# Designed miniproteins, single chains, continued (2), part 44

Each design is a single chain, and the fold is of that chain. pLDDT is the mean over its residues in the fold that is shown.

## One batch from the design tools (miniprotein)

Design m5604
Fold by ESMFold2-Fast:
Structure m5604 (fold): chain A 58 residues (1-58)
Amino acid sequence: DTAARAAAGARAAAEAGAGGSGMGSYQHDNLTGPEGSAAASRAPDAAAGAAAGRKGAM
């Protein structure tokens, strides 16, 4: 699916940007705990969705 592939590409770019630039503080400390690992996965996923939505508006 062309739309699915486009969405996947947008998510990958948003994940790299949002996760890297936004997660510096959480990268070490919160990933030590089991909840930190899950929270880190959820937080960048939400940010990736928001960024992908904004990109879609273009």
Scores: mean pLDDT 51

Design m5605
Fold by ESMFold2-Fast:
Structure m5605 (fold): chain A 56 residues (1-56)
Amino acid sequence: MSEEELERALENILRALENPVSEVVRRAAIHEGRKLLPHLSEEQQRRLEEALRRWE
């Protein structure tokens, strides 16, 4: 994935984690976020990990 595609994917996951419309959407966002983590920059990883921590 390009850096632009990674940022877009991260933004979508963060939005789903901030305002999940359902438990299913939240769980899907957590799962996709964890899959995305190893492809992200250190700054992007920190942002995602902080969001994920809110739901653990």
Scores: mean pLDDT 76

Design m5608
Fold by ESMFold2-Fast:
Structure m5608 (fold): chain A 62 residues (1-62)
Amino acid sequence: MSEEEKEELKKEIEDLGVRLVILKGEVDTAQRLALEGIEAVEKGDIEKAKEIIEEMKRRLAE
C-alpha cells in the first residue's frame, strides 16, 4: 500500500472519530477506535483498519 493510501485511511479514521464525538458524544469510544485504527494503518494491517472504519460507520448510523 502506498503512503498516499495510508494517509487517506488515517484521515478517514480521524474524520469518523471527530463525527462520533460531535454527533454521538462518544468521546472515549471515538478516541479508542481512532487510535486502534491509526495504529493498524501504521503497522500495515489494512484489514484491521477497514474493520475499525466499518465499526465507526455503524456507530454513526445508529
Scores: mean pLDDT 81

Design m5609
Fold by ESMFold2-Fast:
Structure m5609 (fold): chain A 93 residues (1-93)
Amino acid sequence: GADVTSVEVTATAGAFGGPLTVTVTATGADGKTATATLTFTAVPGVVTRTLELPELGATVTVTVEVKEDGSVTVTARATGADGSTAYAVVKIE
């Protein structure tokens, strides 16, 4: 598969206890992109989800950390079939 060269993550939080929508876009060395959207619940805790991006032959792992003060940290790591990796972090305070 193509080497993964970058990953971008955006997150939109609703009300506390409501939906947190995370969009991940990964880009390969050939300039191809794949996008996935995941929904989490914005309650205190740590949740990890892994999904495949078959267009790139890549896997992305998303970790969402929600603190009691409502702050959110989202980490996305994309891994290509060749072992290439890229990661991004977004914080909502």
Scores: mean pLDDT 78

Design m5610
Fold by ESMFold2-Fast:
Structure m5610 (fold): chain A 65 residues (1-65)
Amino acid sequence: MMTEALLLEVEGSVYEIAAAVYERLGDYKKAAEYYEKAAKLFEEAGDKESAEAAKKKAEEARKKA
């Protein structure tokens, strides 16, 4: 259980890093997509704080697209 949540956290972090890279490249559409994926994974892991942070970043990226 705890280990499974940790794997979801790691996967979410990978998507968050990918989203940040796309955001720095100016690909806001891709950034928003990957931040949304990260948010879903953090939510599944039970990390509400990281999920909400990723959702906000996805919304900001979507507004810039």
Scores: mean pLDDT 82

Design m5611
Fold by ESMFold2-Fast:
Structure m5611 (fold): chain A 64 residues (1-64)
Amino acid sequence: SSMQQLQQQAQQLLQQASELGREAGEYLQRFVETGSEEDRQKAQELVAQYAALRKQADALKQQL
């Protein structure tokens, strides 16, 4: 059913978001330890991607 497909897509997006959030945390920790601007920028990029996927998942859940 279309509802089951939307639920599955939302779950996949949330899983991808969780993985991006974990990676963002790793780069943020590296930035705190090293002061590297490259690590800070990478962490910010990953956080933005995480937020975008969360927003997509929430939009799909609102259709259920």
Scores: mean pLDDT 86

Design m5612
Fold by ESMFold2-Fast:
Structure m5612 (fold): chain A 65 residues (1-65)
Amino acid sequence: KAWAATTPEGAIELAAKLVADMARQGVDRATLEEIADRIAQSLADTLGVDPEKVREAARAAIDAA
């Protein structure tokens, strides 16, 4: 099974799901934004994704959690 994580879009979606799960566990907003920044930079460096798209997806997921 090809994982969504093998694509830039899939990696962004997985990052958003991870921060949403942490938000549901009660992790504070500032810590979640710091984690999202680190994930965004890592994905930009490894997959060439736009880090701002990762940050926006993560913020939306946190707000929806």
Scores: mean pLDDT 76

Design m5613
Fold by ESMFold2-Fast:
Structure m5613 (fold): chain A 77 residues (1-77)
Amino acid sequence: AEEYKERIKANPNDAEAWLNLGSVLFGEGKLEEAKEYFEKALALDPNYKEAWLALGQVLRELGKEEEAKKYFELAKK
C-alpha cells in the first residue's frame, strides 16, 4: 500500500518494499505491474527466494507457464 511506496521513495534499494508492493498489486489483479515490482526486488537482491517465488506465481497467472516454471525451480534452491 502507500507505506511501501513511501519506503521506496526514501530508499529505492529496499527490496522488501518492492516485494510487498508487488504483492499488494498482485492481490488487486494488477498482474503486469506486480511482475515489474517483483523483478525490481529480485534485481536488488538476486538471492531473494520470495521474489523468485512471487515472479513464478505472477507469470503463471499471466499465462507464461514456461517462464513461471523456471522461477519456481530457482525458488526451491
Scores: mean pLDDT 79

Design m5614
Fold by ESMFold2-Fast:
Structure m5614 (fold): chain A 66 residues (1-66)
Amino acid sequence: PVVVARNLPSVESAIALALTGIGLGGEVEVIFGDPIEVVIRAPSREAAEELKRHAESLGAEAEVIY
């Protein structure tokens, strides 16, 4: 599954989400644009759901594509 997080409020938030994604075994791409976006290819459904919750807790909007 792919987690797409949009409108991350800071570079620090994007880095925090990216590090969590890497730690869960995901493949991470950070797009430092306006807005900041993070795309994570998660290794499992459980990892994707955790990453979505983490992104939302950081103030981003997030969706999971299965």
Scores: mean pLDDT 82

Design m5615
Fold by ESMFold2-Fast:
Structure m5615 (fold): chain A 55 residues (1-55)
Amino acid sequence: GEEGAKQVKEGAEEYKKKYSNKEVAELLRLAADNAREAGDELAAEVAEKLAKEYE
């Protein structure tokens, strides 16, 4: 839901301080897979969109 999507966005901001753009994209794709498994389609879509921006 909205909270999951917010956590994904906040996670991306933290990851980009420590990791390369390629690594951030890989982490966001894993987050999208985890969100889909949990049934959080909104968080998954946000994670996939952000992953493409870091590629």
Scores: mean pLDDT 82

Design m5616
Fold by ESMFold2-Fast:
Structure m5616 (fold): chain A 65 residues (1-65)
Amino acid sequence: MDEEQREEAERQLRESEELKKEGEKAFKEGDYDKAIEKYKKLLEMSPGDPVVEAKLKEAEEKKKK
């Protein structure tokens, strides 16, 4: 089947994994601005992902206070 589609899907998967890793690291370090940025990017790639939405909301909650 389409090799270009497979390559694109693999690239997107690696990119989303990197965003998750960076977001989690920033969140653990208390850098909620960076965590929010990474989770927003991840949500752009996977709109409606409830896990990512929950993580983003948690980071925003931590930042607002």
Scores: mean pLDDT 76

Design m5617
Fold by ESMFold2-Fast:
Structure m5617 (fold): chain A 58 residues (1-58)
Amino acid sequence: SLLEEFEKAVKENDAKKAAEIIKEILINHPEQTSELLSRAGELLKKNPELAKKVAEYL
C-alpha cells in the first residue's frame, strides 16, 4: 500500500520518495489523508531533519 511505501521511504531516509507518496495520496487517494497525517506525524516527529527535507520537496 502507499502508506507502507511511505513508512519504508521514511525508514530509508528518502525524503524525495516520502514527499512523492504524500502528493500521490493527497491528489489521487484523499480518503487516506487522515491515516497519512497520523502516520507521518508520528514518524517525522522522531526525525525532524527528514521532516524538513520532506517539506522542501512538497
Scores: mean pLDDT 82

Design m5618
Fold by ESMFold2-Fast:
Structure m5618 (fold): chain A 75 residues (1-75)
Amino acid sequence: MEAEIARIVELTRRAAELLLESQRTGSEALREEAERLAAEAEALARELAATATEEQRRALHEAVGAVQAEAAAAL
């Protein structure tokens, strides 16, 4: 699960960075890439959450939430 959480966090962070860059530059290609990475992260998180313990689900929620809060603060 540790590697899976790290992958979800990485995809979420990457998606947020690309979305911010897309907003600054007006690039549709960057927006589409950001949406693709975000969808992949969401799919992995959903799949992991279905089999995870309550403690693992909490850890996943906290990790993803921290990345999203960091991205929001950058706006």
Scores: mean pLDDT 79

Design m5619
Fold by ESMFold2-Fast:
Structure m5619 (fold): chain A 61 residues (1-61)
Amino acid sequence: SELDELRREIDRLGERVVEAERAGDVKTTTELVRRILELQSRLTELETGKAVPPGEVIDPA
């Protein structure tokens, strides 16, 4: 399922973050963290069964 795929990707990226931190690779660490946050947001939407309201464009009332 998509939920299982997202969880696996987050776990894999987390391992890479630890490796990059050990190497002192700030750029790679930052990029991996950004990706994890994106995937976590998507996972939350799927787990709650509720669409997170889009904050991108809201028509004036």
Scores: mean pLDDT 74

Design m5620
Fold by ESMFold2-Fast:
Structure m5620 (fold): chain A 70 residues (1-70)
Amino acid sequence: SAKEKARELLKKAREAIEAGDLETAKKYAAEAARLLPDPVLGRVAAHEARNAKTAEELRKVLEAIEKLLE
């Protein structure tokens, strides 16, 4: 399902953050956001993921996407 794919992408984003690869993490986070049931919230979350300047900011975006998948 789209939710399962989104959760796998969030996991890959977190793994990329732990590896110090912020740019790869942003790509996975934006892809996960695009799979959100609400396309407007999906676009907003993808934009926030792409514009995160730090790992901490990106982690907050990942948490928001995860809540929206519930």
Scores: mean pLDDT 86

Design m5621
Fold by ESMFold2-Fast:
Parts: C-alpha cells; structure tokens; sequence
Structure m5621 (fold): chain A 77 residues (1-77)
C-alpha cells in the first residue's frame, strides 16, 4: 500500500541517518543529521495521515524518530 511504501522509505532514511550519526566527527554534524531527518519526518508524517495510516503505523513512524534521537544522544555522551 502507499502507506507501507512510505513507512519503508522512512525506515531506510532512518538507517541512513543512523549511519551518518555513527560517521559524524563533531556535535554540529550530529545535529545536522537530526535536523535533516526531522524535516523529512514532518513531511512524511503529514502524508501518512492523509493516506489514512493506522495508529500502529504512526507509532512505528514515531519510534524511528526516537531511535535517531537516542543514537545521537549516546554518541554525544
């Protein structure tokens, strides 16, 4: 479905963001990855809502954002 395709694309984007965080050498680079990812998250979340994504699909979407934040925080510690 279009919702499943968007969720899969966002999952791939989150995997790329995690790799970018792991490769980052400065706090500024980590923050740039988070900002880039969050902009894409907001755009895709609106599209998911318009396509009638289920609460479970929306929760999975939000979990991917939380994973990026957790990885960034861990790298900064």
Amino acid sequence: SPVDELLERFRKLSEEALARIDAAQTPAEIEQVRLDFYREYVRLRDELERLGATPEQMAEFDRLVAEIDARARAKLA
Scores: mean pLDDT 83

Design m5622
Fold by ESMFold2-Fast:
Structure m5622 (fold): chain A 56 residues (1-56)
Amino acid sequence: SMGEEIAARYASLSPEQREELLERIYEAVEESAEKGLSQEELDERIMKIVDEVLAK
């Protein structure tokens, strides 16, 4: 599931990457609420954030 994949990726990150990831996810959730994004759009945005953090 999406949650399991995110959890596994999160566990492999450095402490600094985890802090950045949490901040970006928080912002994405807040933007989703304001813009009325679907669950699918929010999930895609979160996965993109994870990929960007992993690239560092």
Scores: mean pLDDT 75

Design m5623
Fold by ESMFold2-Fast:
Structure m5623 (fold): chain A 61 residues (1-61)
Amino acid sequence: SALEESALKFAEQLADSLKLSPEQKEELLNRLREYLKKNPNASFEELMKKISEILDEVLKK
């Protein structure tokens, strides 16, 4: 979906802007893809909240 593609593109750009390691970027994108598979009807707000949550967890490692 367009929303799914936009969320993944946003997460990728955010990872690049924050200079995440390749491993951190892969973790963020993989966790977001898993969330999208389980929650195909997730709203834009829910996706942004999930990206923020995953990012916080990835940055703590």
Scores: mean pLDDT 82

Design m5624
Fold by ESMFold2-Fast:
Parts: structure tokens; C-alpha cells; sequence
Structure m5624 (fold): chain A 102 residues (1-102)
């Protein structure tokens, strides 16, 4: 379900935030890879993953949670790069720039 996909993204975002705070770059990539593989096993494409992460990032930004917004987009960006989906990676970077300019 979409609620399960959103819950998995939120959980992975919290884990990536903790890993990056600890300086664990390899752990952050492993979390992004785990989520990408789990979502793919559920039939969720990289584009659908990016759509969900962007929607959650917009909600975080609307609430003034800029750290949450950055973490959600960082998670989606890492996953897109791992998937070799450079078009989706560029879209995520453009969305980040738009949210920061607002």
C-alpha cells in the first residue's frame, strides 16, 4: 500500500540521518540500497519511489522541517544513483533547488 511505502521511506530516512550524523557514508548507501531493493520487490519503480519521497519532502518543508526535507531527498538521490537512473537523480536535485528557493 502507499501508506506502507511512505512508512518504509520515513524509516529509511531516519536511519540515513543517524548514519550521516555518525559519519557512516557506507551505512547510508547500504540503507538506500536496502530500501531500493525492498521497494522493487514490492513492484515500486524508482520513479514511484522518487514521487513518494518528493511528496514527503514537500510536506516536511511545509512544516518548516528543512532537515527532514534534505534527508528525504538525499535518500531518494542515493537510491536513484545506485539504480543508475540519472534522469530521476536530476529531477530530485531540481526539486530540492525549487523547495529551497521558495
Amino acid sequence: SMEEVEALIREAAARIRAALAAGDREGALAIARELLEELAARGVSMEEFADAAIALAREAAAQGDWAGMETLLDLALRAALLAGDYDTAQRILAERAALLAA
Scores: mean pLDDT 88

Design m5625
Fold by ESMFold2-Fast:
Structure m5625 (fold): chain A 54 residues (1-54)
Amino acid sequence: MKKEEVIAYGKELIDKGATVQEVVEAIREKARELGLSPAETLKAIFEAVDYYNS
């Protein structure tokens, strides 16, 4: 659930025109706030980057 929130947040930033670097930084910050593991954070980043390239 919390991981999905972070992924959704990243996708929202992409839709607003954020750069890949800005999205990655924002996801890392949000994941830290929500207490996600490093593995969960990395998965969220990959999902957002995949969405960016679609």
Scores: mean pLDDT 80

Design m5626
Fold by ESMFold2-Fast:
Structure m5626 (fold): chain A 69 residues (1-69)
Amino acid sequence: GPYRSQILAAEREAEEVIRLAEEKGDAELKEKVQRLTKELIEALRAGDDERAQELGRELHELYQELLSK
């Protein structure tokens, strides 16, 4: 589908965030990222570009926060 590359990018970024959260023992953050990623993929599949942009921004901010710790 037209969002395949965006879905693959979101899944890969989420895998990295989950790996970092597991290494730090942050189970709450891992669960939050898993939920956010699921919602992002559903928004992308539904063609809800505004919701996908919002959720993608939230995921990216969490990734940057983990890298700065």
Scores: mean pLDDT 76

Design m5627
Fold by ESMFold2-Fast:
Structure m5627 (fold): chain A 88 residues (1-88)
Amino acid sequence: LDLSHNQLTSLPDNAFDGLTNLEILDLSHNQLTSLPNNAFDGLTNLETLDLSHNQLTSLPESLKNLTNLQALYFNHNQITEIPDYIKN
């Protein structure tokens, strides 16, 4: 799912609910300043998540449930601390 190069400033709670077979999510090159803690709940098959080139200051807790994640990109954000549960 390619949502890159839009002007998204936020995502609703459970933004991707029901997309359990999604393997690639590209949210890069938006204006996201925050993500709800449940933004990625249910994305158990997600392999690639690109959050690069946003304005994020933190990463949501739902990332710890992405057990199939192989690639996580969050460069060019405002993130100052990486949670211990995040695996690059």
Scores: mean pLDDT 81

Design m5628
Fold by ESMFold2-Fast:
Structure m5628 (fold): chain A 58 residues (1-58)
Amino acid sequence: DLGKKASEIILKNGYENTSLRDISEALGITVGTLYRHFPSKEWIYAEAERRKYLEAQK
């Protein structure tokens, strides 16, 4: 699950300290491929917060 892995990376490193290149390299994909799945770095961060919220509701 690319969304879960991308979310974990941005949460661990922090929004300002994480670039789209860092995420794409960690996932083994190109930045272009990352953009095909996720429209922005902000979207990845929002997805990370959404997953955190859902985890808290278990």
Scores: mean pLDDT 77

Design m5629
Fold by ESMFold2-Fast:
Structure m5629 (fold): chain A 106 residues (1-106)
Amino acid sequence: TEQSLVEQAKNYFLGAAGLLFQGAEKIPEIREFLLETASKVSALNSQAVDNMKSGSNKQKALENVKQALKLVEEAAKKLSKYDKELADQAEQYAKDGLALMEQAVA
């Protein structure tokens, strides 16, 4: 169902933010940047879910998750210099989340 796809997409973006938070705990040099990015990703994720619930803002929900992916990709690029596996996992979670949201809005 659309609701199931949205819930899965939400959980993938929460996972991506969680991995950025894990990076922040391990890497003092980029901690503030990762925490700020994780916060912004979580806010965009919440906005996307709310936009899908209203039914009238599906395009805006898709824009929110595309922006969230871009932020995760920028964070993953910096994180990859310290922890490539963690960076790749965060980026993959965000990509999976976008794919599910694209399916939900179709």
Scores: mean pLDDT 90

Design m5630
Fold by ESMFold2-Fast:
Structure m5630 (fold): chain A 60 residues (1-60)
Amino acid sequence: MEVTIRELASSNPDSRVLFLKGSPEAVEAAAARIERDEGWRVTVLGRSEEGSMVVSAGAR
């Protein structure tokens, strides 16, 4: 399943705020892939009932 990933804002060169939208399972898998593939730390800032998630992702 595809997940829509949209960058909302960057307040730092080493951090991004991302909006993830898709099924709850696909959104969780996408967040895990970002952490795994990029080696970034992903912190969940908010989650909706519909499965949308806002995360902060920081580069190392």
Scores: mean pLDDT 67

Design m5631
Fold by ESMFold2-Fast:
Structure m5631 (fold): chain A 80 residues (1-80)
Amino acid sequence: SLAERALELAREGARLVAEGRELLKSEDKEDILRGIGLVLRGIGLGVEAKLLVEKAEKEGGDEELIEEARKYMEEAGLKV
């Protein structure tokens, strides 16, 4: 379902953003560059999840899965 896919992408996006933010605290330039890449990838997945959540809501998708996806998107720093 769209709600299941949105949750999957939101979870992965939140994970990548969290990992990237930790790397950005490093003084190692390679870790900082890796962190930037992970944050950007995570944000991209979160944006895709948001589009799927909006479509799932309009189509009467699973509200519990939609709510869970929104929580992960918010954890990634996305407005939900």
Scores: mean pLDDT 84

Design m5632
Fold by ESMFold2-Fast:
Structure m5632 (fold): chain A 67 residues (1-67)
Amino acid sequence: APDPELGKQIYRAHFAALRKKYGLPKPEELDPETVRAMLEHPEAFGLPARDWTPQAIDDVVAYVESQ
């Protein structure tokens, strides 16, 4: 099952630098479907390529939905 607390840890560990460099919105300002699309296809959003596991994507999306 998706884990919002694990998603929060992933977001903080991996997105803090991207938020500073690319001006990404805060979690409470993000649409969960947009976050899913960004994690599945980061290059389409001008972000560096990264292979996220389906579980990691689900966990991060659950965290964003909890905001």
Scores: mean pLDDT 74

Design m5633
Fold by ESMFold2-Fast:
Structure m5633 (fold): chain A 69 residues (1-69)
Amino acid sequence: KREEVRRLLERAQELLRKAQQAISKGDYEEGIKLAEEALRLAEEALKIQPSATGQRLVEAAKTLIEIAK
């Protein structure tokens, strides 16, 4: 249960980092897909257990999607 939340947040952070790298290289479509996946995982973690980290990841993912479109 707690381990599941930790794994979701860790994966969301990894995907968000990859999304940032893709966008910085001009791969906007790939960056959006990665950011959307990160958003989905961070939202799933928040549904299981609310956290400041989860909220920050959701906000960061939404910001990257806005920048890339």
Scores: mean pLDDT 82

Design m5634
Fold by ESMFold2-Fast:
Structure m5634 (fold): chain A 85 residues (1-85)
Amino acid sequence: SSFERLARLMLELAEEAAKASGIEKEILIGMLQIAMAVALLTLRTHPNEEEAEIILETLEKLSKHPDPEVAELAKEFKEEVEEIV
């Protein structure tokens, strides 16, 4: 499904961002933010409990990530998604 693909992309971008530094990390964090924003916008236009659960589970995992930039970004988007469902 598209949401399973988005979840996978978020996890992959987060891991690459955590390994990166400087401009590469900035780009990867930006890409992660875009992926999260796409998921949020899609859930707002087509609310679906099962798809929202996939995204919420992924955001919950990322909110506990050891990289503080990844964790903070995930916490913010998790709060927004929780308001939809």
Scores: mean pLDDT 85

Design m5635
Fold by ESMFold2-Fast:
Structure m5635 (fold): chain A 104 residues (1-104)
Amino acid sequence: DKKKEQAKKMIETMTKEIERDPNNSTAYNGLGNAYLDLKEYEKAKEYFEKAIKLDPNNSQAWENLGIAYYNLGEYEKAIEYFKKALELDPNNELSKKNLEKVLK
């Protein structure tokens, strides 16, 4: 389907960016997103953790790490990471909605 093809292209693009700059937090976040679309949650988690290690202020990577933990059934960690994303970016509507869902 189109999402899998887009994910595959994103993996190719982000892998090239990482080969060019191994410290590119945005590229690691992009890889994580591609693996989320493929439902490879453990792999997505590893790439989001790498993105955060390189840039702890990357609110989107914290949000996406929360999504990965949520899909792995680790709801307490998902809540923690969504709260961290909101602390860094209070206008992050997706983190607000995801936090509302996990707290139900």
Scores: mean pLDDT 86

Design m5636
Fold by ESMFold2-Fast:
Structure m5636 (fold): chain A 110 residues (1-110)
Amino acid sequence: SMAEMEALKEEILKKIEEALKKIEEMREEIKKLLEEYPNLPEEFKKQLAIQETVLGILAGGLEYIKRLIERAKTLEEVEEKKREAEIEVDAIEGAIEETKKLIEEIKKKE
């Protein structure tokens, strides 16, 4: 039904927005770290740049899925995009944890 479709859209769009917010917060943490420690070893700068690029790619992919869900006209289309979004969110959680570990390692270096 239309009500079921709209309820499912709201649920998954909320999860997508939460994941995108976490990416934005992590990218801001990387930016602040680079501003606070301009003399970081080149190795750490390269690792941070790679993680920022990965987070940017994942954000772009999830934003694309978000637009497809917003445009979906059938329950079946929303259910299909929900599965794709959940896979993307799992990948994002992994990338965020990897980035957090890198930032923690950098902060432990004097």
Scores: mean pLDDT 87

Design m5637
Fold by ESMFold2-Fast:
Structure m5637 (fold): chain A 55 residues (1-55)
Amino acid sequence: MDERIENATKALTTMGKDGATEEELRSAAKTLVASGYLSEEEAEEALKKAIEEVK
């Protein structure tokens, strides 16, 4: 797995466990795309994995 996607997934999962809503997680993922850290596809993958881990 790409380290950037893995790191983003872990960060989003931590936010979710700390009480962030799905909308807040989506907003964080959009920020990662806007900063150039991830592509839209990579951010969507990280977000999906984080939501699965929080469930």
Scores: mean pLDDT 80

Design m5638
Fold by ESMFold2-Fast:
Structure m5638 (fold): chain A 61 residues (1-61)
Amino acid sequence: SAAERLRAAMRAVGVPEELIDRAVAAVERGDPEQRALAEELLRAVEAGDFDRAAELLRALL
């Protein structure tokens, strides 16, 4: 699932499990804006842009 892929990506860059759980819960609430942020976060992590990933995670939380 998209939530599992996001969880794996955040874990790979060292995000604490509690923050991962909160970010995934925010996405799973069905907010389209938060889902779009999560997709951008996943792309940033996969591209190795960790500064952008940190900014997107703060926006998602």
Scores: mean pLDDT 76

Design m5639
Fold by ESMFold2-Fast:
Structure m5639 (fold): chain A 80 residues (1-80)
Amino acid sequence: SSEEEGYRNLAEASEEELEEDPNNIAAWVRLGLALEKLKRYEEAIEYYKKALALADELGIELADREEIEARIEELKKELA
């Protein structure tokens, strides 16, 4: 579908952003979201966790932390 193609393009663009700036937490979150929408749940969980870990390492407050944590738990249930 066109939406699926859009999420694939979002994942590729986010990966390119991360090659330029691996500390771009928003890009890690967008990559996780794109992979979640593509039903690549294991990879989505990995990148969401990377975003949270990086925020903690850099002392950055994430406004959407609770939402990201909830998404990780939901995706883990899909894989169980």
Scores: mean pLDDT 88

Design m5640
Fold by ESMFold2-Fast:
Structure m5640 (fold): chain A 83 residues (1-83)
Amino acid sequence: EVEEILFDIFEPIIRGVDAAIAPHLPDTPEALAQHQADVERIRQTLREEVKNGLKTADELAKKAIIAAIESHYGRKFKEEDLK
């Protein structure tokens, strides 16, 4: 499930952008709804781009997944750990 792992990579990025912007949003329901809609649009766009990228860059995608897993779990894998 390579797509699921890549979505886990993009989800922290999306959440980071959301967290960075949220304090600067107006306190109106309209502004909050627009921001949520924009976040969902980005998520859907990244989903399609991930699917397309995996078809054209299999080895590169796998390396990116390993890097994301390392980042997500807060540790670096040594070469011996990946064997």
Scores: mean pLDDT 62

Design m5641
Fold by ESMFold2-Fast:
Structure m5641 (fold): chain A 60 residues (1-60)
Amino acid sequence: MKVTEREFESEEEALEAGIELALTNPTWRVSVEGNTLIVEEGASLEQAIGSALRLIGLSL
């Protein structure tokens, strides 16, 4: 399992990048903590979907 963290200038930019990654990579678990994007490769589909829905909710 590979975990990657990337810091953005704003929480909004991190959320936008996270949503795009979650939608294009259905096995990746993507989460945002402040302006930091956390990507976990090799996650289950359920974990990936849950993370994507949470990111969409935060962007609304």
Scores: mean pLDDT 71

